# Designed miniproteins, single chains, continued (2), part 15

Each design is a single chain, and the fold is of that chain. pLDDT is the mean over its residues in the fold that is shown.

## One batch from the design tools (miniprotein)

Design m4484
Fold by ESMFold2-Fast:
Formats: C-alpha cells, structure tokens, sequence
Structure m4484 (fold): chain A 60 residues (1-60)
C-alpha cells in the first residue's frame, strides 16, 4: 500500500535513534514524527513537528 513510504521513513528514523543510543521511548517518538512528516506537505509544519519531537525527547 501507499503506507510503504511512511513505514520506510519511520524505520530509518528508528534506526538512526538506535545508533545514537536513544531509549525505546525516544526511538518511538522519532519514528512517529517521521511518519507524520511523510504525510505533511507543508515545510513549516514538518519543521514544527521535528521541534515538538525534540522537546518530548528532552522531557524523557
């Protein structure tokens, strides 16, 4: 299905987070954010979503 693009983005983000030694929760946050960004066509919204993920990671 067309969700293949989203799955790939999420997997790439999870892999990078794991390589950085991020916790399970951080890996999941980064993966979900990448999936959302794949569906978002607005560049500002993508940037905002990335900032939001960084803030959530700081909270952990």
Amino acid sequence: ESDLRRQRAEEISRKRAEEMGKSKKEVEILGKMSGINMETTDREERFKNSKKAAEEIKKI
Scores: mean pLDDT 69

Design m4485
Fold by ESMFold2-Fast:
Structure m4485 (fold): chain A 86 residues (1-86)
Amino acid sequence: MSDEEVIAAARAHLEALVAALRKVAPTLSDEEIREILRKVEEELEALKASKPEELSDVMSPEAAAEVLEMAIAAAEEMIRILRETL
């Protein structure tokens, strides 16, 4: 898989996750939203602590940096959606 293919696949996957959350979030209980929010916030902190070099075994450092930035942005958007639903 090329770097371009990895970046495109990651983008598509993250966009699908955010879209799915927007659709299901209004159907969740406040308790379920709080639990998901906690887990997404923990994942965001882990992503922010991650270095692009940690992904270099499967893609270039440049592609890894782009994927990491997209993942952080997606996690921040998911947190926003969850907080707005509470």
Scores: mean pLDDT 80

Design m4486
Fold by ESMFold2-Fast:
Structure m4486 (fold): chain A 68 residues (1-68)
Amino acid sequence: SELDEALAALRALADEALAAESDPRLRQGIETLVATVEATVADPSVPERHKLATVRGATALLRREMAE
């Protein structure tokens, strides 16, 4: 599904970021971001379109942080 593809892309980007990052605080931030998004995706009370928007927003945020 589109949601599964988007979540897989976020996980792949997070793995790339973690492989390059040595700062334990920044590593914790990346892990917390992914865990929060995964919790939202797993929540049955959250609408499917909101889950997809959340995953895409997190991916865009992580890309911006990695570019700086």
Scores: mean pLDDT 86

Design m4487
Fold by ESMFold2-Fast:
Structure m4487 (fold): chain A 82 residues (1-82)
Amino acid sequence: MSGVDLETGEKVEGLPVDVGRVAAEVLKALNEAGIKVNSLQEVQDLIDAALARAAAGEPLDAIDRRVVALLEELAEEARRER
């Protein structure tokens, strides 16, 4: 079922292509929550920063925790589908 050599463990779940897709979903969710994010670039920066802080064991802000939770939900949805 699974066997992937491309995964390096860069503290980022998925490939760069997955990051772009996730960024679009996170942008939509953040805007619906009233958080002003107007570009995919800002979303990608938020994702990278949140994952870097989590990996370093640093405390996460509410926005960072929201981003990480959304990433986990999207990964779970993908696993539940196929």
Scores: mean pLDDT 64

Design m4488
Fold by ESMFold2-Fast:
Structure m4488 (fold): chain A 81 residues (1-81)
Amino acid sequence: MLEELTEETLRLAEKAIEHKEDVELVAELARQAADATAQAMREGNGLIRSGTPEEAERARELVREAEEALRRAREAYLEAA
């Protein structure tokens, strides 16, 4: 899950950066998605390993935030293309 989000987010960020001069908004949204995914990876992996129900719930929230950010970046990329 998090690995798949990271891979897709990085692909979108790379494409947006390559075309930053033409699609500045897409580059910014892709960067935000990458940041959200990185945060989910850093905090989520720790929370999942702890094994408490509260920490598992927090990890799920971070994944949802990353998924939403990625969705926005992907929509902007498709509209710009």
Scores: mean pLDDT 67

Design m4489
Fold by ESMFold2-Fast:
Structure m4489 (fold): chain A 80 residues (1-80)
Amino acid sequence: MREEIRKEIEEIIKFVEENKENLDAVSPEGKELVEKLKKSVLEALKELLEKQLEKLKNSEDRNEEAIKKLELYIEVLEEL
């Protein structure tokens, strides 16, 4: 469903923007992810989210909510 995928992409953008501080606290790549998310193409977004997810999972300051959302959104992007 194209509308469902569009909504998920919009939610990824909102999630990253709303949780910018959480992503930045985990990794400097959080700032890069936010910047790239607004300007990058779909494939670049997927690659950045996958890298950020790996960083979040390996961080001692894990944000479980962010991990769950990124996993879901990466799965949706893979289907797109």
Scores: mean pLDDT 64

Design m4490
Fold by ESMFold2-Fast:
Structure m4490 (fold): chain A 92 residues (1-92)
Amino acid sequence: EIEELRAKYEQALAEAAQADATIKAYEDKRNAAKKEYEAAQALGEETGKIARAEYDKTDAELNAEIAKAQGRKFSAQSSALRYQEKIKELEA
């Protein structure tokens, strides 16, 4: 019984770590998009204006995905805490 709860606890920790990796990947993409926009600005006003609109859209979309991944991380962390509490109850 305790072994099953420990396995679920470990799985929840792994899910939280996976969500963290996903958040970082999206943040890295957002930073890359910003650098792409800055490079396009150097090519001319018209190109920079188009790149700015593309960047603003990408930033908004990535922020939504980051928020979704943060929700998954929170759920996984909450599950881990719940399993840890049950393990303590069974060990008492």
Scores: mean pLDDT 85

Design m4491
Fold by ESMFold2-Fast:
Structure m4491 (fold): chain A 62 residues (1-62)
Amino acid sequence: KVEELRNKAKEEIEKLIKQGKSARDIMEVIDKFREELLKLGVSEEEADRIANELADYAKKLM
C-alpha cells in the first residue's frame, strides 16, 4: 500500500510539472500523500522522510 501511494504521488508530481503547475500545487500533493501515510499507520518520522524524498524528487524534475 505505501509503495502504491508513493508511485501514485510520483506520477501526479510528474504530470503537474509537465503542465507547468506551481511549486505550491506540487507541495499540496505531497502534503495529501503524507496525510494518507499517517492514516495507514505509518509513523510521523517515516511519513516525514518519505515526504522529503518526494519533495527532492520534484526539485530534480523542475
Scores: mean pLDDT 79

Design m4492
Fold by ESMFold2-Fast:
Structure m4492 (fold): chain A 77 residues (1-77)
Amino acid sequence: SMEDEYFEIAKELVEKVKKAVENGLMTREEAIDAVARFLAELSKYLTEEQIDKLIEMAAEILGVDPEELRERFEKIK
């Protein structure tokens, strides 16, 4: 489904962002902002429940508080 495709694309992007932070190419703050902006764009095509799952997945991969990522997302969307 399109939802499954969006989830896989989001996961791949978040994993690349995590690697960028680990390699010193991006700060933790920049990573949270980049992922939040990407999720804000996806929110135009996905339900609130689907976005909630993506926020939880992204926060887990990045090793950040899902509430911190959600707050950044809400400010951008």
Scores: mean pLDDT 85

Design m4493
Fold by ESMFold2-Fast:
Structure m4493 (fold): chain A 85 residues (1-85)
Amino acid sequence: SMAEEAMLRLAALLTPEQRRALLEKVAAIGARSEVPTPEDMRELLKALAAATDDKELFRQIGEAMADLSSPENAAAIREAIEEFL
């Protein structure tokens, strides 16, 4: 899928340290055993924006994440994309 392809492209651009930081954020959200919140989505997008200088790739990955998310989380993701670009 487009989302999987975008995520693989991001992973290829990340340093091992940036990749670890992103995975730790995802793991922290999962450890709460709760549905991800809009604030969780904002924090993930902020970490992604810090991990790459490719604004077009960041937008593509953010849009792919929004397409896989609930409407409320998708709105938070799209707001974060505009804020961090």
Scores: mean pLDDT 71

Design m4494
Fold by ESMFold2-Fast:
Structure m4494 (fold): chain A 87 residues (1-87)
Amino acid sequence: MENALKMAEKLDAKEVMEEMLELLGMPEEEAIARIKKLIDEAEKNGELGKVLSEEEKEEAARLALERIRGNVKKLEEAYKKEEEEKK
């Protein structure tokens, strides 16, 4: 099961990265709405194992957006560090 999920993720890895960058360029309200839609689809497909309330979906979407922003800040710091190293 996990191996099949990891293989599916690997196939779409580039598209997922592009979507994450697009979410960061969106207004926060639109980004949250898009993430909530993905959570709704995952729930409908039985991937979550439980039914989430609207409030839980909104909170999960906000947390996901914050994590994406945090990861991008770390990547930006890594890019700046690489530029200093090449000096």
Scores: mean pLDDT 65

Design m4495
Fold by ESMFold2-Fast:
Structure m4495 (fold): chain A 84 residues (1-84)
Amino acid sequence: SKIKELERKAKREIIEETARVLGKSVGSIRRYLRKAKTVSDLIRLAIELAKKENVSPTRLTALSLRLIGIEIDLEREKERLKLE
């Protein structure tokens, strides 16, 4: 479904942003976050990983805001599709 495609895109974007901030491969981040069932769980685990890797407070805040922004955009697109 279109909704599943949007969720898959959001999860990919979250993994890519986390990999970029941590300087790790997308594959490495995907493996660490594989237990996440929802987009919200994926974001929570990504932030936990960034804290574990001792990312600076400024970079951690920027990452957190970017990931939350991805979730907000996803929910807006899901609501738009429900109206169509």
Scores: mean pLDDT 84

Design m4496
Fold by ESMFold2-Fast:
Structure m4496 (fold): chain A 87 residues (1-87)
Amino acid sequence: SDAEHMAELLGENQSSKVEGFAQNKLKQGTPAQAREETAAYTRQVVEQLRELSRRLREIPDGKAMGDGLLRAAERVEAEGRRIVEEL
């Protein structure tokens, strides 16, 4: 559905931002600092997606988008973990 597609695109966009954040932190400090700050940033993004999902489920017919955002949050969490491990 369009809602599921939009949620997937949002997840991809947020994962890309986590990668960019990590690369910028590598230029500004140590790999250890980049890992810690990227992990914290990833947790914030995941929490924001989960909160948005919860709010959308309160809107009539918002369940499909809300469910999609939960899947996007899981994807961002997994990708963020991989990005941190590769730093």
Scores: mean pLDDT 87

Design m4497
Fold by ESMFold2-Fast:
Order: C-alpha cells, then sequence, then structure tokens
Structure m4497 (fold): chain A 68 residues (1-68)
C-alpha cells in the first residue's frame, strides 16, 4: 500500500508519482509471474495520474494498493 499526499504536487510531480507507482505495480506483477502488456502499463499509468488529479481537486489523500 502506497499513500500519496497530493496537496502541494505540481502536474509534473503527479505524472512522476503515477509513473513510479506504475513501475512498482509492474515489478509486483512480474514477481508473481504476471506479464503486463505495454498497453496495459500505459493504461494503468494514465488511470493513476487521473486519480491523483481528482484527489488533489477534492483535497483528499490518495491511497494506492499495489497488489496483484
Amino acid sequence: TLTIEVKDLSDEEIEEKARQATEALVESARAKGIELSEEQVERIRKYIAEELREAQKEGKTLTLKIEI
């Protein structure tokens, strides 16, 4: 589980956090014998970035559970 404070993040920092979280998810999947396609990885990254932006807009903390 990864908790991200979005209160003071720039758009560039949100994209970087989404990239890092996606990389952690891909590594977790690989450790369990699951291979994600490039399309799936990009979709996950975009989804996480949108969730971070929504959390910032609502003034909430985003908690990501990086498990497969």
Scores: mean pLDDT 74

Design m4498
Fold by ESMFold2-Fast:
Structure m4498 (fold): chain A 69 residues (1-69)
Amino acid sequence: PPPSQAELDAAMDAVAVASLKTATKRDPDAKGPVPVVKNPERMEAIIDRLPPEYQETARKELEKAVELS
């Protein structure tokens, strides 16, 4: 069953933050997150719990975070 609206917004924010963090690429010289340590399966679990209408958007954001990694 789909979660509450607040929970959906929180899940989308989490995915968006991860994508943004990867997309903005904080200075290559700075010690940043290692992409290989990312857990896309964790974010996929959140997406799977979203209604289908939100899954597409969340999935695209997850893919961006993984691709940019």
Scores: mean pLDDT 55

Design m4499
Fold by ESMFold2-Fast:
Structure m4499 (fold): chain A 96 residues (1-96)
Amino acid sequence: MEDLSNASEDEVKDYFNKKLQEAVKKYKLTEEQAVELADGITLEYIKKVGTKKLSGKELAEVLAEAFEEVAEKSKDERVKKAAEDLAKEIREAAKL
């Protein structure tokens, strides 16, 4: 069980990459759907973080918000569901 409440920025990034890989398998995302999810998260992350150095908990909150934005903006129901579920998992793991 992952606990991100005291995690480093690098530990949160490793968790994020692992959860993206698991989501592709769990939701049976196509390559196009996986790219939409990953690109959407990257864009929202860049917009929110810029040049800031974040704690692991702050990074987890930004990633959860980025997934929530992708879920709101996506027109693909599988991408939307994967993003919603990942946001929830990150918030629970980080105790947000």
Scores: mean pLDDT 76

Design m4500
Fold by ESMFold2-Fast:
Structure m4500 (fold): chain A 111 residues (1-111)
Amino acid sequence: MVRERLELLAELVRLSREVLAEDDAARQLALAERILELMRELGAPPELIAAVEAAIAALRADPADEAAHRAVQSAAGDVLQWALEQIVRLAPETELDPALQEALEEARRAL
């Protein structure tokens, strides 16, 4: 269970980073919708879920709106931070080898 949760959190980190680098509205929407699905599965905070839902709705309403693109990127940044904090918090609970904990912290810095 904890390992599966770490795998889903790692996927959430990857997708959030892809959104931050993406400028195509259709791709941002597809990535954000997958992020939202994973957030619900992981039990992310309701306020964070609501922020992602609002950003998706705004971008769907006007795909050419630069403010809507920035809202999706901003929400993805908040999701990325939350997911990284969850990974760091879960690492001690899994009694991971110190080398694995160092690798996770290094990955968090590199991300």
Scores: mean pLDDT 78

Design m4501
Fold by ESMFold2-Fast:
Structure m4501 (fold): chain A 62 residues (1-62)
Amino acid sequence: SHMDEVLQRLGELFGRLLELGAPEDVIRSLATEFGQAVQDNDLEKLEEIVRRAERLVAELEA
């Protein structure tokens, strides 16, 4: 499902953020919002979190 694809992508992005040494408070904040969005079954919020995580990965790789 589209939800499963989004969840897989978020897992990959969290792994990448950890590899790049993203600040722990930033990862915790994203993880908290992710957990809430999963509980709410809020696909739009999960997609927003994906975009924010992708942006952060790009910034850390620069």
Scores: mean pLDDT 85

Design m4502
Fold by ESMFold2-Fast:
Structure m4502 (fold): chain A 83 residues (1-83)
Amino acid sequence: MSPELARLAMAAAIEVVALELEGRTEYDKTIQAMKEAIDAVNKGDLEKALKYAEEAYRIAQENGDTGLADLARRLIEALKKEL
């Protein structure tokens, strides 16, 4: 795992926790997809991580969640560099 990918996965994990503490639930589809992407990165399954990051990006854009969409886009870019 590159330092950039590790940094982005950590940033995404911190944001997910922050949003859950602010009242967004684990049943939020964008939060679920981001958690699955982060888990896949941590397990070294970069192909699975890319699929879930792309799903998180799509859902975040549909919901107008610009912060999560930006994080998912950056994670996708980092994952594509590692694949």
Scores: mean pLDDT 83

Design m4503
Fold by ESMFold2-Fast:
Structure m4503 (fold): chain A 66 residues (1-66)
Amino acid sequence: GASAGVASGKDEKEAREAAEAGAKAGGGHVIGLTESNGYWYGGVGAATQEQGNAASRAGAAKGKEL
């Protein structure tokens, strides 16, 4: 089944950059951006749980730089 990871930032640009970095590194796709309580979240979908976990880790690493 499909799996998902999340990357986050304090603004839409940071969340988008983190999600795109995660998708590229993990072999997934950016599925959307959303805002909740002043934080932006980028969703990344992947075909497997392992790919989703890899995408989430790469996105989190990028988010720490932003």
Scores: mean pLDDT 69

Design m4504
Fold by ESMFold2-Fast:
Structure m4504 (fold): chain A 85 residues (1-85)
Amino acid sequence: GSLTNEEAVAKIKAAGVKDGATVSYKTTGDISPSSAEQVVKQILTDAGLDPSKVKIVRVDTLPAEGTPIVINFGKGKIELVVIPA
């Protein structure tokens, strides 16, 4: 199921994400790339991370390993996989 932004923040904290971690994301639906990246950076910031120290990558296919997180955004979804450092 899709998470709220607060639930996504909690899941990122639980996944043990630190500096040097990789966050891979893709979008479904009518979401601009810049808006999706801003949402990802905000969730990382709210989780207590510096987004500039996390490798944020837009992908067409999500990694098979890592922690999946799905967020509703507007009329679409942002799907993330978090791989800790």
Scores: mean pLDDT 80

Design m4505
Fold by ESMFold2-Fast:
Structure m4505 (fold): chain A 78 residues (1-78)
Amino acid sequence: SEEIRELLDKVYEEFGMGPPRESEYEAAEEFIKKYKVSLEELEKVIRYVLENKLGEWVSEEDPEKLFEILEEAYKELK
């Protein structure tokens, strides 16, 4: 989804990061499909990951494992 990609691009720019990787877009798209969350809720999850789980997020290349990081972040935000 273009909207998901634009959301990640914006958040990454605000955090001073380089562009999102394709695996990170894929993980975010799968997360929205599974949890049926809004784009606003996805933004909160992504921001939480970049603030609290940055090391594990940037070192992981597997979309399935990136998806698991998003799930853990979402559970912590409940």
Scores: mean pLDDT 89

Design m4506
Fold by ESMFold2-Fast:
Structure m4506 (fold): chain A 87 residues (1-87)
Amino acid sequence: EEQAVIDRAVAFALEQLRKMGILDEEVRREVEDGVRRNVALWKEQHPDEPVNAERVGALTYTAVVLRRIGDEIQEELEKRRELERAK
């Protein structure tokens, strides 16, 4: 049944990312890996609580969104720095 929870969390995260327009093959793989790690972490930290697939999925897609935003900001800052240095 653990695989079913993982599958539900992955499906939830991918659906949210698709709605945001940022779902690609790299992101899909990142979500799959992230969900597996977050399920393991949930069991370690909350042994008396059943794994909530939607919460794990939400944590996973939120982390992906924050990473993408961070990467985008970093790329834009680096590009602007290069243009400034080229003056």
Scores: mean pLDDT 78

Design m4507
Fold by ESMFold2-Fast:
Structure m4507 (fold): chain A 94 residues (1-94)
Amino acid sequence: SFVKELLEKLKKGEITVDEVADELLKRGLITEEQAEYIKKYFNKEQVQDLLLEMIFQEVGKRVGPDASDEELKKALLEAGIPESLIDEILEKEK
């Protein structure tokens, strides 16, 4: 996944917040206005959270609304979201 690759690079310090915004814009995943907003107001942690939310939304759309928590968890793990974060998200939605 492209978004997963950006998240991993950002965590390792291989890419900046501005470069993430530019790559998301280039791929048509965000608008020009959203990219400028991210560059101006987002820190690294907020961009990591945004990328994780995008991965979660992509996986949710792919597995569908009738997917079990187990199926969703497996798909999120394959997308590179850490198990601890998946468990926290799923517990908050109960």
Scores: mean pLDDT 77

Design m4508
Fold by ESMFold2-Fast:
Structure m4508 (fold): chain A 84 residues (1-84)
Amino acid sequence: MEEDKRKVEELLEELKRLLLELAELAVKKGLLSESLEEVKEAIEKRIEEWRKKALEMVEAGEAEKVIELLERAIELGKEEIEKL
């Protein structure tokens, strides 16, 4: 349980870094009309929402599912950065 929670926290931090990097690149390339500050705030809020949900799923015994979901999200984020 605690090891799964640690893994989820690590994956969420990695996902947050990727989303922030993607946001910076997207704003720099003119793909987003929002300010970088607004986008960063939205990402921080979304990550915190996902963190709460992910920890609930771990406590419900669905750790494997949430870890797979986060790993997939990280892969997709890396692919999007590569395309920019």
Scores: mean pLDDT 81

Design m4509
Fold by ESMFold2-Fast:
Structure m4509 (fold): chain A 74 residues (1-74)
Amino acid sequence: MGDDVLDLENLRKTTIDNMKNSIDKGNIDYNKLMDKANEISGRSDTGRLAGQGILDTLNKDMKKILDQMKNSNS
């Protein structure tokens, strides 16, 4: 079973938690986290497919958090 999937899911959860905790400070290196996720997703066919799904979910969650932050300050 794809350990890559678990690694990417854990990275996603950690990223979302860090965003929620640090959103006011902008203290998140999104590019570094994305680079790590891409590295993990490249390890296997299963990891690549699952990695794309997790990255898509991460991007959606990140966009929602940023949109909510922007709207709440309006």
Scores: mean pLDDT 60

Design m4510
Fold by ESMFold2-Fast:
Structure m4510 (fold): chain A 84 residues (1-84)
Amino acid sequence: MVDPLVFEAETLVALAEIYVYEAKLGLERNGDPEEVLRMAEKAKQLADEAIKLARESGNEEILQTAQDVKKEAEKIIEEARKRL
């Protein structure tokens, strides 16, 4: 049976990855830096929640993935802020 905390953490990671992908496309296409920033900040928030749930469930694989997504979101936030 799937652990509900693991399932929620995986769902949050997947959503965060979608926001990271959209934010990266915005940067590559010279889109609105404010929109890119909002998407990346949303990804960071989702990744932070996933990290919390992964720690509570003890799932190291999801924890590592969530931490990697958070780091990517933080890099995009920094780049977007430089374009504002």
Scores: mean pLDDT 86

Design m4511
Fold by ESMFold2-Fast:
Structure m4511 (fold): chain A 86 residues (1-86)
Amino acid sequence: SAERARALAQAARDVASRSPVPEARKALEEAARYLEEYARTGDPEHLRRAIEKLREAARLAEEAGLPGDARVVRFLARQAERLLEE
């Protein structure tokens, strides 16, 4: 749903604002933009791109030694994947 996609975008921006990793912050901000585009258009391609960026952000957080941030971002990716399955 559009509401769920917007909620995920806000959650991604919240994690980005707290992230000390510039590359992870950028990936989270890009994911939020794609989630907002999906909420606006309903185009599943935007949702797929958001999932890719969330996965990238989780990997970057894990590589930086931030397993808590990686876990939160992986949770957001799973929620986005559920939207894709609807």
Scores: mean pLDDT 89

Design m4512
Fold by ESMFold2-Fast:
Formats: sequence, structure tokens, C-alpha cells
Structure m4512 (fold): chain A 57 residues (1-57)
Amino acid sequence: MKKSVSNLLDLIENAKTVEEVQVAAGQLDIYAAVFQVPDKDLDNWRKRAREKELELT
């Protein structure tokens, strides 16, 4: 995994607010669009962000 993706996933896992999760998830979406990330990886990252948002509610 590229370091930039790892950093964004760490931001999601350590997020304390929904806003922090949404910012990191937005950066992952931009990264995926630029680097043509496989749908499976993108879906997994989006699922992790959604789970964190639900946890923080």
C-alpha cells in the first residue's frame, strides 16, 4: 500500500469527529480517481469510513 493511502486510513481510524472522517475519506476518493484504484480497495476504504462515522455519531 502506498504511504499516502496508509496515512489517510490512519486519520480515519484515529478520527474523533465525523468531520475528520469525512475530510480523510474525501482525500481517499480523490486519490482513487487520480490513481485508478481497484473498486474492491475503494469499497473497503469507504466501508471503513462509514463504520467510523457510525461509531462517532
Scores: mean pLDDT 77

Design m4513
Fold by ESMFold2-Fast:
Structure m4513 (fold): chain A 127 residues (1-127)
Amino acid sequence: SQQQRRQQLEQAVEQAKRAAEETARRLREGADRAKTEGADVGGDVVQAAVAELRSKLDEITRQVEAADSEAGRKVRELAEELVDNLTEQGRRMTAGTPEEAEKAVEEAKEALDKFVEEVRKVAEEAV
């Protein structure tokens, strides 16, 4: 039903928000640990956070596709762009200066927040 589709899409948006918030926290942790414990330690945390986000986004995308195939395609494109961006920003978080790392963390958080808002828009347009 339309109500069940709406509920499924709303649940996907909430899952995307939670995944983004957890990823932002873990990327900050990785950047901080790179500064205090070394680039390899921080890099492992950042890489694990991005890999876990990729897995969660794949699941969220499948749930959206099951509710609406066009919305699912759009979310997949947004998710792929986000993961590619975070992979590059993750390298900047653990290499270079503390100022560059801080900027990369803030840019990653902005990208995650933007992703959640774009997923919400896609979900709202699908009902």
Scores: mean pLDDT 88

Design m4514
Fold by ESMFold2-Fast:
Structure m4514 (fold): chain A 112 residues (1-112)
Amino acid sequence: SMEERQRRIERVLAYLDSLREIVLPGLERYFKQGILPVSARPVSREEAEAALEEARRALERLKQALADHPEAVEVLNRLLALAEQAFAAGDYALAHYAAQEILTAEDLLQGK
């Protein structure tokens, strides 16, 4: 229903707003400074690349669903940019993490 779709969009917006305010600025700053926590599970290049490819496809679907919310689309673009920059730098754990945040936003949109 339209009402259910609107509730899912509101959940996605709340999630992305939380990432923008709390998580994303810290991760972007730490990546630029090379001060990332070393305690993350090792992630292979192949796992990170697969997550990035899925995140790119998910982002196109999210952009369509969030067309009236440019601020939310900006957060998604920042997450993808961070994931791509981390991947290029060989930080597969951060690339995978940022890509998974985009995939989580899509799961919320789908009611998962």
Scores: mean pLDDT 86

Design m4515
Fold by ESMFold2-Fast:
Structure m4515 (fold): chain A 88 residues (1-88)
Amino acid sequence: SDADQLLQALVVFANRVSELRAQGIPLTEEILKKMVEEMKKYLNEDLQKKVDEIAERAIELLRQGVPQDVVVGHLLDSLIGLLEEVLS
């Protein structure tokens, strides 16, 4: 289901965030783009489109100098919101 795909994508994203934090690697635009592409591998075309819109916002926040933890928080909140929409 779309919900199962989004849950898998969320787990993959959360695991990448945890790995970066554990290794002290800063979240760059390049790393965020790679993480989003990895997450999208688990999603159908319609969900990929919605995730691209969410990712574009997160990348823009990084470009504006918003702290990485805030950017990650907004991205996770948006993905959870998408999951809630699919479950409605």
Scores: mean pLDDT 85

Design m4516
Fold by ESMFold2-Fast:
Structure m4516 (fold): chain A 78 residues (1-78)
Amino acid sequence: SIELELSEEEKKVLAIQAEMRELLASGEITEREAMYRFVAAILGVSQETVRKTYTEEEVLEIIREKEEELKKRREELL
């Protein structure tokens, strides 16, 4: 098995992404709420700060860029 050395921040982001996926699957949160929670975790700010600072389109762009970064990192390590 390949063990990947991830930063504390990367591990936290992946953990939150997994929790978000489970909460979405169970119906406990909306996709919108999950997206704002995820971006708040990426940026190290509150969800309220994200809602006040970024448009929905900008939130989606931040998520896309972070997912592409994580995908590229995984592909480089595999």
Scores: mean pLDDT 72

Design m4517
Fold by ESMFold2-Fast:
Structure m4517 (fold): chain A 91 residues (1-91)
Amino acid sequence: MSDEELERETARLRRLVERWEADPEAFEATVRETFSSLSPEKQEEIIEVVRRGLEEIRALLARGPTDRANHLAMVDVRDEMLERITEIALS
């Protein structure tokens, strides 16, 4: 991943955290709608994974400085979150 791609991705993750913080209820409703074909139990498990991942990304954004290592750490959190969501959705 290039430095420019990392900066673009971390900017996207920052916007995602900002959306979540601005209206958690609407954000969680969007997640439930996205996974509406899954059971309510699986939807809640996915929401918990998303909340945890966004909290970790928020902490990384607050830590600074925003260097390559910090950006890679945020992308790693994203990838782990997406992997876990996929496991839940396919189970």
Scores: mean pLDDT 82

Design m4518
Fold by ESMFold2-Fast:
Structure m4518 (fold): chain A 71 residues (1-71)
Amino acid sequence: DALEQVEAAFERQIAENPDDAELYISAAGAFRSLGADERADQYIAQAAKLAGISPQQARDQMDAGLQRAAG
């Protein structure tokens, strides 16, 4: 399961770097690209809290990352 593989990879990285907001944004982008929108939104909310930014700003950063990957 692609979702389980992505989750396992990010769970390990988050355990090593629990305050890294960029890591949560990267996780959100990965889940969004797999169509797991609810899961992506959960990571966006956590990234916003950690970085002290709005959920919209975190989502904009995720979208920029996805656009770069799509090129």
Scores: mean pLDDT 79

